# Designed miniproteins, single chains, continued (4): the designs that were tried, part 64

Each design is a single chain, and the fold is of that chain. pLDDT is the mean over its residues in the fold that is shown.

## One batch from the design tools (miniprotein)

Design m14196
Fold by ESMFold2-Fast:
Structure m14196 (fold): chain A 87 residues (1-87)
Amino acid sequence: AMEEEIRRISEEVKRLMARSEVYKSYPELRKEAEELEQRADELIASLPAEAQELGQQARDRGYAQGYTAASIIRIGDEVDEELEKRK
């Protein structure tokens, strides 16, 4: 469904943005995030008026999921670092 596609695109955008060190270092990733954000805008605009709110909710949900996923990866990296220190 289009709402699921909007959610997935938005999740990917937020994952790219939430990896701040990588995102800041690579302008190509920022461009990719901008292009994906434009695609989500186009998909929402293509929906019937009554479904556009569902499209926007899918985008918001995607952003939240992407941020959470990136946070979990960061926590995992921190755990791996701690285990490495413990040998």
Scores: mean pLDDT 68

Design m14197
Fold by ESMFold2-Fast:
Structure m14197 (fold): chain A 78 residues (1-78)
Amino acid sequence: MEEKIKEIVKRLMERFGLSPEQLKALFEEIYEAFKAMVEALQKRAGLSELSPEDQKALDIMEKNYEIAKKYLEEVEKE
């Protein structure tokens, strides 16, 4: 799973000529947009807490974002 995320990140940088910093900024923007969407949907439904399924989806997104971020930070330091 982590190797697949690293492969996707590398392919995106190669395909689009993006720097590690540019791709990191894009992933951060996507992650923040996803969080905002989930929060808006929760408020619209009148829920005080996320459903277990929605929380799991957010946790997976956060984990994948952290893996991509760490990899991009490693590449940036090289």
Scores: mean pLDDT 75

Design m14198
Fold by ESMFold2-Fast:
Structure m14198 (fold): chain A 97 residues (1-97)
Amino acid sequence: MVEAAREAARALVEAARAGASLAEALERAIEVGERLGMHPKALDALKAALAGVRGDSEAAAAYGTRAGIRPAKADPEAAESVGVVAEGVAEARAIVD
C-alpha cells in the first residue's frame, strides 16, 4: 500500500509539472491510488484535498475526518501512506501556485 501512495504522489506531482490544475492533478492521483490499491485513509486524504480545492467544505471535512479516524490500533503503513500523499499535495500546490 505504501508503494501505491508513492505512485499516486508521483502522478500528482508529474501532472502538476505538466501544467495540470491542482484539482486535475489530485483527480489523477486518486485514479492511480484506486487502481493500485492505496490505503483507504490515504485515498480519503487526497479526496479531502480535492474537495478543499473545489471549495466543498462539507466534503473536505468529511474526508479529512475519515483520513484521521481513530484506528482500533496503530497502523504504521496507513500513517506512512497518508504522509506520502500529503507531501505530494504540498509539492503539487507549490508547482501550480
Scores: mean pLDDT 75

Design m14199
Fold by ESMFold2-Fast:
Structure m14199 (fold): chain A 58 residues (1-58)
Amino acid sequence: KIAELTQQLREQLQQISEQYRQARQELDDAQYQQYQVQLSDQILQLQVEVAQQVAAIK
């Protein structure tokens, strides 16, 4: 189960990273800064979710 959660997290982070690279190429610095804030929040939410699922597995 933990291995599956780790794989899902890794895949999600990879997807976010790719979107981040595309946004970097398309957006100016100001727009990119706003996008970074949104991505940072999404990454934190994902990590919290994974941590809660891991904590539920005793």
Scores: mean pLDDT 73

Design m14200
Fold by ESMFold2-Fast:
Structure m14200 (fold): chain A 79 residues (1-79)
Amino acid sequence: MSESELEKEIWESMVRMAYGITKTFAERALEKGDKEKAEEYIKEGKKLLDAIREKAKKTLSPEDAAEIEKLAEEEKKRL
């Protein structure tokens, strides 16, 4: 595995983890009947995905950054 491939895999893992953790926190809040807290978690998770996307654009090649941006936008839509 090249350094470039490893870097991209780390960014992809960050995106997927941000989604997974956000979804888990939101679901736990909903199980407790706290819809407002669930909505707050979703908002913060979407902000985190946006931050990951913007940082990737400044750190990765344009091609790799575009893949991370696409993944982040897809996961953001699932929240």
Scores: mean pLDDT 85

Design m14201
Fold by ESMFold2-Fast:
Structure m14201 (fold): chain A 62 residues (1-62)
Amino acid sequence: MKVSSVSVDIEEVSPEETRLTLRVRFSDGREVVVELNTEEWNSRGGEALQALLDAAMAATEA
């Protein structure tokens, strides 16, 4: 399976809070969407990003 697109949307909800939306679409029509606020980004943002990168790399190898 191949990744067809990856998009990142960053929205400033308030001066103290930013919302990050990560979206990965696959060639078979599946989509993974992860929404993170500032607190969630600090606690697990790196893991979410790594998982998306791993999925993209696996899709390019297979």
Scores: mean pLDDT 67

Design m14202
Fold by ESMFold2-Fast:
Structure m14202 (fold): chain A 92 residues (1-92)
Amino acid sequence: SEAARGGEAAAKGGTEAAKSGTGKGTLAGTAAAIAGIGAEFAARFGGGPEEARTSARGAAESARLAAELSPGEGSEAAERGAREGERGAEGA
């Protein structure tokens, strides 16, 4: 379940950015976490590969935005999550 793993990584990175960010960074990180959970759910409970890929892509995009809007280590975590989310979306 590459999409599920990518979504989880993006959610984790987004969560770290949300802890470090303010306003927009926190919102983007939260969006990544929600989309990442959706990707894992779709992969495990029969939403199908396209739903899992779409959620992982959304999580990656939100994590990338959170990386841009967050300081230092939160930005780095979100960037790593975004890259993993992109890989998961491509691999599903």
Scores: mean pLDDT 71

Design m14203
Fold by ESMFold2-Fast:
Structure m14203 (fold): chain A 87 residues (1-87)
Amino acid sequence: MEELREKLRKILDELAKKLLEHGYSPEQVAEIRALFERYADQLSPEELEWAVKELEEILKTDDFDEILAGLSRLLSRMVKAIAERKK
């Protein structure tokens, strides 16, 4: 779990760098990072593993619009996974 959390932090660092390079403010980047960290804290180990893999795939693309679309889809999936566990 701790290793997977460390991988998430490293991937979020790479995401933060790409967002800053594309004109996002440090405040906007911090809010996006905090949002992912808050949802990740509520995921099971298995859900966190697929979320980390999805983030890695999203960050491999050079198309920034595709990165943003991928992030939106991932956040939606994380929220749904959390909601399903509450029932």
Scores: mean pLDDT 80

Design m14204
Fold by ESMFold2-Fast:
Structure m14204 (fold): chain A 97 residues (1-97)
Amino acid sequence: MKELIEKAREAFERGDYETAVELADKAIEESKKNNDLVGYAEALRLKGEIYKKMGDYEKALKLFSEAAQLYFQAGNLELAEEVRKDIEEIRKELEKK
């Protein structure tokens, strides 16, 4: 899982968004299989960042909302708050359109 998130982040940094999404999806699947709420939230958050960079704010908003909920369920309130700020940033961008 962590290695998949790392590889997805590396692909994202290179601008290889298709590979980044594929690796993030694999990380989501592994995290679900292992009942790893934090890992699942991390993978969703990364996938949201990728869609945000691609300009797909609707998908990014949905992914960040799911990630924030999972961080909250896992008791990681600090990460839930960070993702809430990402959500607010996207909502401000959508209002400018």
Scores: mean pLDDT 84

Design m14205
Fold by ESMFold2-Fast:
Structure m14205 (fold): chain A 122 residues (1-122)
Amino acid sequence: NGLVPLLALILKESGVVPKSTSLLDIAKALLPYEDDLRAGKKNTPLKVAEDLKNKGLIRPGLGEAGLLLTAMVIQTAVKALKPVLPNKNTSASELAKVLEQSGLAKLTDADIALIDSLATTL
């Protein structure tokens, strides 16, 4: 399952989480919300952002804007991935392709390998 690791990577690259935060810690915080994110539940990105803030995983220097920016990053990524969200067997390479086709991000081979490794650990 590449969705949760991919969202963790996107959040870290967006700058909404501190650079020192491990991808595993972000992914573990996202994991309880996976089914709701895959179902496209409208309020889930904001609930995830609130939980990340409460866990100290949002960069302190962003203030109140950090919560909304985090929710927007998650919502944008989920919308971009919408065609593949129902399929839990979608590979990290297929997720990367959909993300690139949406114009949101281009993942490196190293990013894809990191997503696969993290997905195995979760």
Scores: mean pLDDT 84

Design m14206
Fold by ESMFold2-Fast:
Order: C-alpha cells, then structure tokens, then sequence
Structure m14206 (fold): chain A 61 residues (1-61)
C-alpha cells in the first residue's frame, strides 16, 4: 500500500517536471506577454489535473 502510493506520487512528480520543461521551452520562444500568461495558466491547470488524477489513483488502492 505505502509503496504503491509512493510510486504513484513519484510518477506524478516526473510528469509535472516534464510538463514544466515543455512549457518553459514554449514560453522562451514566445514574444507576446499575453500568450506567455496563457501558457503559464494552462500549465497550472494541467498540473492541478495531474494532482487530482494522483489522488484518484491512490483512492483506488
């Protein structure tokens, strides 16, 4: 049980890190401040979705 929860959390943490890197690359190539803000907002929403999925997976254990 504990090991499975740790594995799920570790997987979610890796996915969040990958998304942050991808969005950072997109932001670095963007010159429009509004579009940069939209990318940052989309990143935050996506991360929240991953955290919700993490809790749902843990709840199924």
Amino acid sequence: MAAEKEAIRAETEREIEEIRKEVEEKISKETDERKKAALEAAEAIYIIGLEIDEELRIAKL
Scores: mean pLDDT 81

Design m14207
Fold by ESMFold2-Fast:
Structure m14207 (fold): chain A 69 residues (1-69)
Amino acid sequence: SAEELGERMYERSKAHGLPITREEALEAGRGIVEGVRPSMEGERGKINREIAAKLREIGDEFEEELKKK
């Protein structure tokens, strides 16, 4: 569920020392499940792209860990 996804993201972030709060991780999990599409235009788009880039970095690190062996 969205809550489970958010909890996993928070645990992963905590393990990697990332400055992501529990509330932010839970909201991100909910957003993924609900298919939230933030604006990609203007100043709001810049902020949203930066957040998306950070989340992709976390995902890439996880994939690299799985492929390390």
Scores: mean pLDDT 61

Design m14208
Fold by ESMFold2-Fast:
Order: C-alpha cells, then structure tokens, then sequence
Structure m14208 (fold): chain A 70 residues (1-70)
C-alpha cells in the first residue's frame, strides 16, 4: 500500500493541481463508481488545489482500507 501511495504522490507532483484533481477523480470513480456524479460535480465546483488535496486523502484512505481487508 505505501509503495503504491508514494508512487501516486510522485506522479501527481509532476502535474498541475487541475491535472492532478482530474486524474484523482478518474481513480476514485474506478474505485467508487456509485459516487461518480458526486466526484464529477465536486471537481467542477471546487478550486483545483482543494479538490486535489481532498481527493488524494480519500484515495489514500480507500487504498489503505482495501489493503487492511486483504
């Protein structure tokens, strides 16, 4: 889990806040397709930096939860 999260953070650091937020949105929809409309609307209505920070935190939590369940 930690190596996946670190690799994700390293990749996101090369992107703009807007690009990072868009990338994270796609990943979150892949993990939580039931919330796809929520993630898309949040991305459209939230400043890119805030959307990036919030989505990264949520994605880290989801990755850790799945690792703990395995």
Amino acid sequence: ADSIIQGLKDTLSTLSDRQAASTLTGMLIGMRPDRSSYYRNYLKTTPPKEARDVFLGELEDLIRQRAAAA
Scores: mean pLDDT 80

Design m14209
Fold by ESMFold2-Fast:
Structure m14209 (fold): chain A 65 residues (1-65)
Amino acid sequence: MRVEFPPLSDEERAALTDEIARILKELPPEQAAVKITGLVIRAVGLGATPEQIRAMVKEAEARAA
């Protein structure tokens, strides 16, 4: 059966979410989109699922508001 452990640790997920939130707060939307896309690509390379990425982005957006 497939393993159910997350590809990123809870601390790594928290750090990534915080970084996305910071980018959303500090950068203009165009630059924020580029930076966030780069982080998402990196997270996918580390094994993050689309569902985990959606959750992190939504949480970061809520923190940035």
Scores: mean pLDDT 73

Design m14210
Fold by ESMFold2-Fast:
Structure m14210 (fold): chain A 82 residues (1-82)
Amino acid sequence: MGPAHLFLKETKEEIYKKALEITKDEKFAKELAEKAEEELRKWLEELGEKNELTKEKAEEKAKELLEKVIEEAKKYKKKKEE
């Protein structure tokens, strides 16, 4: 498997751990991680096909997705703690 597969796996695991810590809801954390991984996978495939994929761009996209998931997880926690 190429470097992209390992990067996707590591990013998904990091997102899952962060989402779980915030939400304390394993099912929702898994859904957030799977959604983020799918979005990252499609983005990496599209840039790879265009020969525009760089390590720096991949890392930036992963960071953006992690920040987005953290925001979504915090909103979920706030609504659940009503």
Scores: mean pLDDT 78

Design m14211
Fold by ESMFold2-Fast:
Structure m14211 (fold): chain A 80 residues (1-80)
Amino acid sequence: MSPMEKVEEILKKLEETGDVTKALLELSDVVGEEIEAGRIDEAIEVLEYAAERLKEKDPELAEILREWAEKLRRKKELEE
C-alpha cells in the first residue's frame, strides 16, 4: 500500500470515529517509516496532503501537520 493510500485510510477512520489521537499515531507511523527509509520528500508530501485534507474540518490539526512538514524540510536543508 502506498503512503498516500495509508493516509486516506487514516483520514477516513478519523472521519468515522473522531479519534484524533489514534489518527496522529497512525500518521506518525507512516511518516516515520518514510523518514527511516530515507524518503524525506515522501514524508513531507504525506504531512502536506493530510494537512490539506483537514484544513476546513480541523484547522488546528492541519496546522500541527504543516509544522511537522516544515521541520522535515529544515532537516533536509541541513543534510549533506
Scores: mean pLDDT 79

Design m14212
Fold by ESMFold2-Fast:
Structure m14212 (fold): chain A 58 residues (1-58)
Amino acid sequence: SPIMMRVNEMMRFVGDQTGRLLAARRAGDEEREAAITAEADQTIRQMQQQLAQLEAQE
């Protein structure tokens, strides 16, 4: 299912971004933490919009 594929993609992305965020925290890079958080929020919103579009096409 295209919807399930997109959900799985979003879940993998969240996992990957969590790893990057933890690495930035370990390094004490507050600017990088903020950048990663902002990027993740934007990408998740885009993925949610794509899911809504797929649901509308079904």
Scores: mean pLDDT 80

Design m14213
Fold by ESMFold2-Fast:
Structure m14213 (fold): chain A 55 residues (1-55)
Amino acid sequence: SLTAEELRDLLRRRYPDLPEEEIDAVVQQMLANQDDRQALLDTFIAFERAVQERE
């Protein structure tokens, strides 16, 4: 299973310009849904969409 730190490192590498507070919020949401594969994917897709809209 992914740890919070591993997930944070992954997000920082993918989105180096995102504030730490936004990365932490996404990590918390993904960890809360890690036992539900569909909810985890939906959370990640929503996050990706939000980042794309900001750019």
Scores: mean pLDDT 73

Design m14214
Fold by ESMFold2-Fast:
Structure m14214 (fold): chain A 57 residues (1-57)
Amino acid sequence: VDELLDRAVAAIERYRASAGPGTEGDPDAVRELLAATKALNDILGPGETGRLLQERL
């Protein structure tokens, strides 16, 4: 679970680092985030997943 949370946070930060004015962020980071959050939702449910991600950001 912690490994998936770390991956999701890293993906968010990677997206933020790649995004610029008029430029969308790295689509690979978006895919990684979606995969990690889907796995977390399957284990913890969407409410708990969102809470833990918000606490780490």
Scores: mean pLDDT 75

Design m14215
Fold by ESMFold2-Fast:
Structure m14215 (fold): chain A 82 residues (1-82)
Amino acid sequence: MMSEEELLEEALRRLRALPPGKPLSPDMRERLRLIISDERHVEALLQVAEEKQLEDEDVLRVALEYEVELGIRELEEGVKKV
């Protein structure tokens, strides 16, 4: 069972494994906020993406994967509490 912190670490590891591309779009922060509610998690993903100069599409894909994994965890916890 992965904690939210472990899920975030996995997302950051996936970003670091991607090849560098072009500099990140200046509106990426706003786009990530539409996917991820926690500003701390948005900042963590942006820091890695900016350091690696990752493509916008790759960053958005990892953010969506992370949000889906969080949703699955919440669903599993809901079943356990019934």
Scores: mean pLDDT 75

Design m14216
Fold by ESMFold2-Fast:
Structure m14216 (fold): chain A 95 residues (1-95)
Amino acid sequence: DEELKEFLEFMEKVRKLIEEHWDLLVEYAEKFLAAKNREESQKILEEAVKELGEEREVVTAAINIVVELLKRGGKSVEEALELLEKIEKEYLEEL
């Protein structure tokens, strides 16, 4: 299944970005949480994409995972990866 393969490759890129650039992703996630409107959020995302050097969709997913983790009171790479795995499993169960 090509769709499943593409999804798994996307999730692998998100996982690697979280593992390799945790401190930078936390910085951008905190800026994203502090954004007062959609325009500020978009600007923060554009800056993150440029600095991290990965595809926009991958960077967006990674920031959203870290934002969700921070909202839940989590603070570690291991907790972010566990959350990512739960999201991946939920998506696969819907297929």
Scores: mean pLDDT 83

Design m14217
Fold by ESMFold2-Fast:
Structure m14217 (fold): chain A 79 residues (1-79)
Amino acid sequence: MTVVLEIEAETEEEAKRLAERAKERLKPLGIKSVEVKGTKVVIEVELGDRASSQMLAVMGIAVDLELEGAKKVTVRVEE
């Protein structure tokens, strides 16, 4: 199960900072890809057998990123 975390920042500098913060927090869950495009960061995480617990962790990280200055954070599930 692939989960996509999309982060929108006010500036490219903030996007890079939030990308690094997100990578550190998501590292234990297994990051599939990270892409930074201007003020937008897209991170794909592949969830395994503990998908429900891992999804809760992803949601908690999304909330933390909003508290740390992200303009918008979205979480969606793909395939």
Scores: mean pLDDT 81

Design m14218
Fold by ESMFold2-Fast:
Structure m14218 (fold): chain A 80 residues (1-80)
Amino acid sequence: SEEEFDKVVEEAAEKLKNATSDEEMRQIVREFLEKLKELGYTSREDLHLAIAKLVHKLMELGMPVEKIHRFVELFREEFA
């Protein structure tokens, strides 16, 4: 559901903001992808939408641009 999708994005954003290492960020990315899959968001379009919403949320939370950039690179590695 949209409500559950938004909760998964919110939870991932909060965890990413508090992550202090690439290993923590990679684990959060894997958990995020697994939760999206459990909710049925498995298409390329769904995953791109999810990452776009997550990045927007991280920006709203004031996450440094350098950390957001690193997160996107790690997400691309796990998604590929």
Scores: mean pLDDT 81

Design m14219
Fold by ESMFold2-Fast:
Structure m14219 (fold): chain A 87 residues (1-87)
Amino acid sequence: AAARLAAVRAEGERALATLDTGIDLIEAAKKFQTPFVMPAPLYEPLKEIATGGKGPVPTTVEELEATRARVRAATEAALRALEAEAA
């Protein structure tokens, strides 16, 4: 049970860190008025997080922040479900 809780928490933390990095890069490009291109190492993880691999990656801060809120809520719900199963 503890190992499953740790794995779900780590997965959620990785997803949120990926989203935070993407947001920071978009904001930096916007600040310096440069064209933004999502780096390849972030593209596929963000596509999976935002769309489950089924659609294009959101490229706006607003869309990524909305995805971040959903990931946080989903991780919290999954942790609660696992804690209930362990009780």
Scores: mean pLDDT 76

Design m14220
Fold by ESMFold2-Fast:
Structure m14220 (fold): chain A 55 residues (1-55)
Amino acid sequence: SPQDQIDAVLDQMQAQLDALLQQKRTASPDQRQQLDAQMEQVVQQGVAQLDAIRS
């Protein structure tokens, strides 16, 4: 169902963001900037997937 697809996307986004946030705890300033960019990409990709499901 569309709801199952939405739940799967949200679960995947949360897992990826949690992993990146954990890496950020021990990262250098340069690595933190790269991790922040990756987190932003995860959110953008997730939003695009959710938008496609809702269309």
Scores: mean pLDDT 87

Design m14221
Fold by ESMFold2-Fast:
Structure m14221 (fold): chain A 63 residues (1-63)
Amino acid sequence: DAKKQALIAEGEAAEAEGLALKGGPIEDVNAAAKKTIDAYLEAGEVTRAVAAALRIIGEHFEP
């Protein structure tokens, strides 16, 4: 329970970091996305992990 809450908080922090990297190096964006995915997956939040990763990566691809 406490471990799951800590992992969700870690994922939220990594997601915020990734979104804040708008215009930054793609390697840093990928690192933030990986941290977010790993944290949410470890917490058992598969859908949230995928959604957050796509949101972070999507911010760097404009039409």
Scores: mean pLDDT 75

Design m14222
Fold by ESMFold2-Fast:
Structure m14222 (fold): chain A 94 residues (1-94)
Amino acid sequence: SVQELLEEALKEVEEMLKYAEENNVERAAESLRKAKEILKESIKKGEITEEQAEEIQRNLLQAYLEMARAGGDVEKVREKVERVGRLINEALKL
């Protein structure tokens, strides 16, 4: 079920990018919250390190803050979300 948890986190990250493109900050915040909870559970189960989770959470937070600011750059949001996707996919290969 850990592979399922990380796949669920990846899905939430993809939803965050979708909501960013729709300029839907509220839905993006909900996706961020769900991703954080999934990552917390993954750490608790010993399947992802705290360092990996911190890197993922940091990039997700940076993406959200970019969306939420006036004149936020959707391309920067995409770059951060894609970075998170890569980190989750690397964890899935372990």
Scores: mean pLDDT 73

Design m14223
Fold by ESMFold2-Fast:
Structure m14223 (fold): chain A 66 residues (1-66)
Amino acid sequence: MEEVEVARAVKDYKAKSPWELDVKKGDELLVHRRLSPDEYLATNLKTGQTGVVPASALEVVGRARL
């Protein structure tokens, strides 16, 4: 995976399901895929965990090439 979106958590979110990701406001995330208009598949760079995050909890701040 060479091109990814960088996002920042704009609010705290607690996972409601085992496939969802916990985030804290200010956490930096790597967005792998947009699953729907309302959900992203992302990795929290602070914890290294990957999961589904609501789009309302994230702000996409740029695109990075790895």
Scores: mean pLDDT 78

Design m14224
Fold by ESMFold2-Fast:
Structure m14224 (fold): chain A 67 residues (1-67)
Amino acid sequence: MREEVEQLIKEKVEELRKAGASQDYISFAEASLKRVAKEMLERGESLEEIKQRLDLIVETTLIADKL
C-alpha cells in the first residue's frame, strides 16, 4: 500500500512536468500530494479514493498555473 501510494505520487508529479507546469507549482503540488496521501492512509481510505483525490489536486494545480 505505501509503495503503491508513493508510485501514484511520482506519476502525478511526472504528469504535471509533462503538462508544462512551473517548477514552483510542481514543488508545491508534490508536497501537497504527499501530505494528503499520508492523511488519507491514516484515515484508512482506499487506494482508489486516494487516486481520485490526487487527480483533483493535479487538475486544480494545472488550472491555477494557466490562470
Scores: mean pLDDT 79

Design m14225
Fold by ESMFold2-Fast:
Structure m14225 (fold): chain A 75 residues (1-75)
Amino acid sequence: MNRVTLTLTTDPLTLAERVVTTQTPGGGPAELREVDGPPVAAPGAPLRREMVLDPSQEREGFDRVVGGLLDLARG
């Protein structure tokens, strides 16, 4: 499987953090999924960051975390 990109978005108005998976394992059909709001460079936009994880390094733990994050992404 290919690596997974996790996007964490922080809403400056509510200080709520939302974690979204922007790429499916296997480089699949779910291309980069845009998180709410315009890019961070835009004034008043929610802050977001990305982290790239390699599932081949920690398959068992990573699959568990990714499963939860994918569920959050649907919400």
Scores: mean pLDDT 45

Design m14226
Fold by ESMFold2-Fast:
Structure m14226 (fold): chain A 81 residues (1-81)
Amino acid sequence: MTPEELAAALEELRRMLGLSPAQVAAWQAMSPEEQAAWLARLQAQIAEINRELQEQYPEIRTDEEAEEIVRLRLERLKTVA
């Protein structure tokens, strides 16, 4: 993975979670164990959203379609909260 690709991936996470560049830097400064624990919590939340989508839309087969719906639902949760 190039530094440019890594920066793009972190930019995507920042958009999804509303993280500041300082928070992203803080996450990168964490131990691998702490980084893994943080990602595991995020993955658990995404998996729960994905399970709800699978129950409502079991016909969804494309990653792009699933990602778009997950993104919209995460944004909707931020607005409602």
Scores: mean pLDDT 63

Design m14227
Fold by ESMFold2-Fast:
Formats: C-alpha cells, sequence, structure tokens
Structure m14227 (fold): chain A 91 residues (1-91)
C-alpha cells in the first residue's frame, strides 16, 4: 500500500527519503481509513525522530490534519505525538 511505502521511506537513514515518505503520507491522508491509522501513527512516530527540520515541520502538519479526522480513541495518541514533534522543533 502507499502507507506501507511511506513507512519504508521514513524508516530510511536518508533524510531525502524520509521527506519523500512524509510527503507521500500527507498526499494520501485524505484517503485513509480507520484501519490505516495504526500504521500512519507508527510512520509519524518514526518521522519525528528525523534530524531534518523539513521532515519535522511536515510531520507536525500531517499530525494536525490527522487530529481533525482520527477516531476519538486515537485523539490522545495524536496529541502526544504533536507535543513530541513540537519538542523536536524546539531543540
Amino acid sequence: SKIEKAYELVKSKDEEKQLEGVKMLKEYLPEITDEDIPLVLETLEEAIKSKSREVQELTLEVLKELLKKAPVEYITEVIGLILRAIGRLLE
């Protein structure tokens, strides 16, 4: 799936591939189903670890969009990732 491809790219040590993965995830975010959310969250958690400011900023944007459409049961987890992403940008 596109989400699985995004996950592979984000797991790469190459910052350009990490950026490509987060961009791919952002593009397909409107099409995700509730079943996709666990892998989307895992992908974004990996993206937060990136040393690239561009990846960190885009990851925060994707998390904000996910917050708007995620089922209620995932809201606390999404908020936690947003706070972690903000922390990374402040270092």
Scores: mean pLDDT 85

Design m14228
Fold by ESMFold2-Fast:
Structure m14228 (fold): chain A 56 residues (1-56)
Amino acid sequence: GVDAALAGAGQLRGAGAAGLAGTLVKSGMWSPEEAARAAGVSPRAVSRAARRNQPL
């Protein structure tokens, strides 16, 4: 159901959210720490995503 899909999307945040957070950091809008906090991932994951320009 919708709730199960939302829970699954939340667990996929480690890949998708890190990519989005990396894009925000690369644009100079967010610090890696703030983007990591918002995305629920480590600052190192955000920095790596920013370097690689991974898509969502």
Scores: mean pLDDT 61

Design m14229
Fold by ESMFold2-Fast:
Structure m14229 (fold): chain A 89 residues (1-89)
Amino acid sequence: MKGTIVVLNGKIIYESNATPSEIAATAIRTIGDNSFLTIMYKDDGKVEIYSLSENSTKDQARKKVDEAYKRGILTPEQKEKVLKEIDKV
């Protein structure tokens, strides 16, 4: 089953099919790595984590969200929600 967590500036802005432990680990990683954006996703037992540093631009974050959408990790509605939160940063 596909699971996704999106953390932006230390705030969880999206979560789906994630355990409390996975949410906590993603948030801790985002803070510890000084990450501007962290996307964790899980599919068929494979876990992939994508992080952008504090020096990353909003455009780089938007591109990463578009890549997640193209891979089927995010729905169109979820993509729009995440992009709106990036615009607030």
Scores: mean pLDDT 67

Design m14230
Fold by ESMFold2-Fast:
Structure m14230 (fold): chain A 72 residues (1-72)
Amino acid sequence: FLDDVSRLFGEVAAAVDDPAVRQAILKAANLVLKEGNFEEASKLVRDQLTAAGKTDLAEEAEKRIRELKEKH
């Protein structure tokens, strides 16, 4: 579980050049790890990536977060 979360959010963060957006994505990882809050994590990632013009990445990240929730 921890490795899956770290891999997912780490890969998404690595695909983004803006350090503020990267920090928001890592905060979303903590929402999942510490609170089990997949909905707020998904919303934060979607909102930050779409605001940064990364709509395709936002859609892929949402799909991966949904799959992670289904597994765990």
Scores: mean pLDDT 79

Design m14231
Fold by ESMFold2-Fast:
Structure m14231 (fold): chain A 72 residues (1-72)
Amino acid sequence: HMNLKELTPEEFVEFLKKNVPGVDDKTAQAIYDYLLEKGIEEFLNATVEELKKIPGVDEETARKIKELLKKS
């Protein structure tokens, strides 16, 4: 499986867009801004409630992101 910590913020966001239907272009941009500010490692460790603070990330999208990250 892909080592997510080795991805650039751009590659990581593209990975999420391809694998999480709730991550549209606008939500992907908000996640990209989060990654530039806080980093990929903080995103990987974020709870569902913390991910929901990102604009465009609802509870369903946050849960799908966490499920995807557990598989990778």
Scores: mean pLDDT 80

Design m14232
Fold by ESMFold2-Fast:
Structure m14232 (fold): chain A 63 residues (1-63)
Amino acid sequence: MKKVLLVYGDDAETTRKAALELAKEHPEYEVVRAPGMSLEEAKKLAEEIKRRLNAEVEIVDVR
């Protein structure tokens, strides 16, 4: 089963930097960025990824 980290943050720069660090620390995870969306939108995206990829998804809040 795919493992995905959904990196949720206020801006593209902070989210990008956090995603790069997470990708280095957790090479077994696919890292997806979610900059500038609401927490509810991020949760909906996580559920969509779980459904489409049959994946385990964890939300990482970097706000």
Scores: mean pLDDT 79

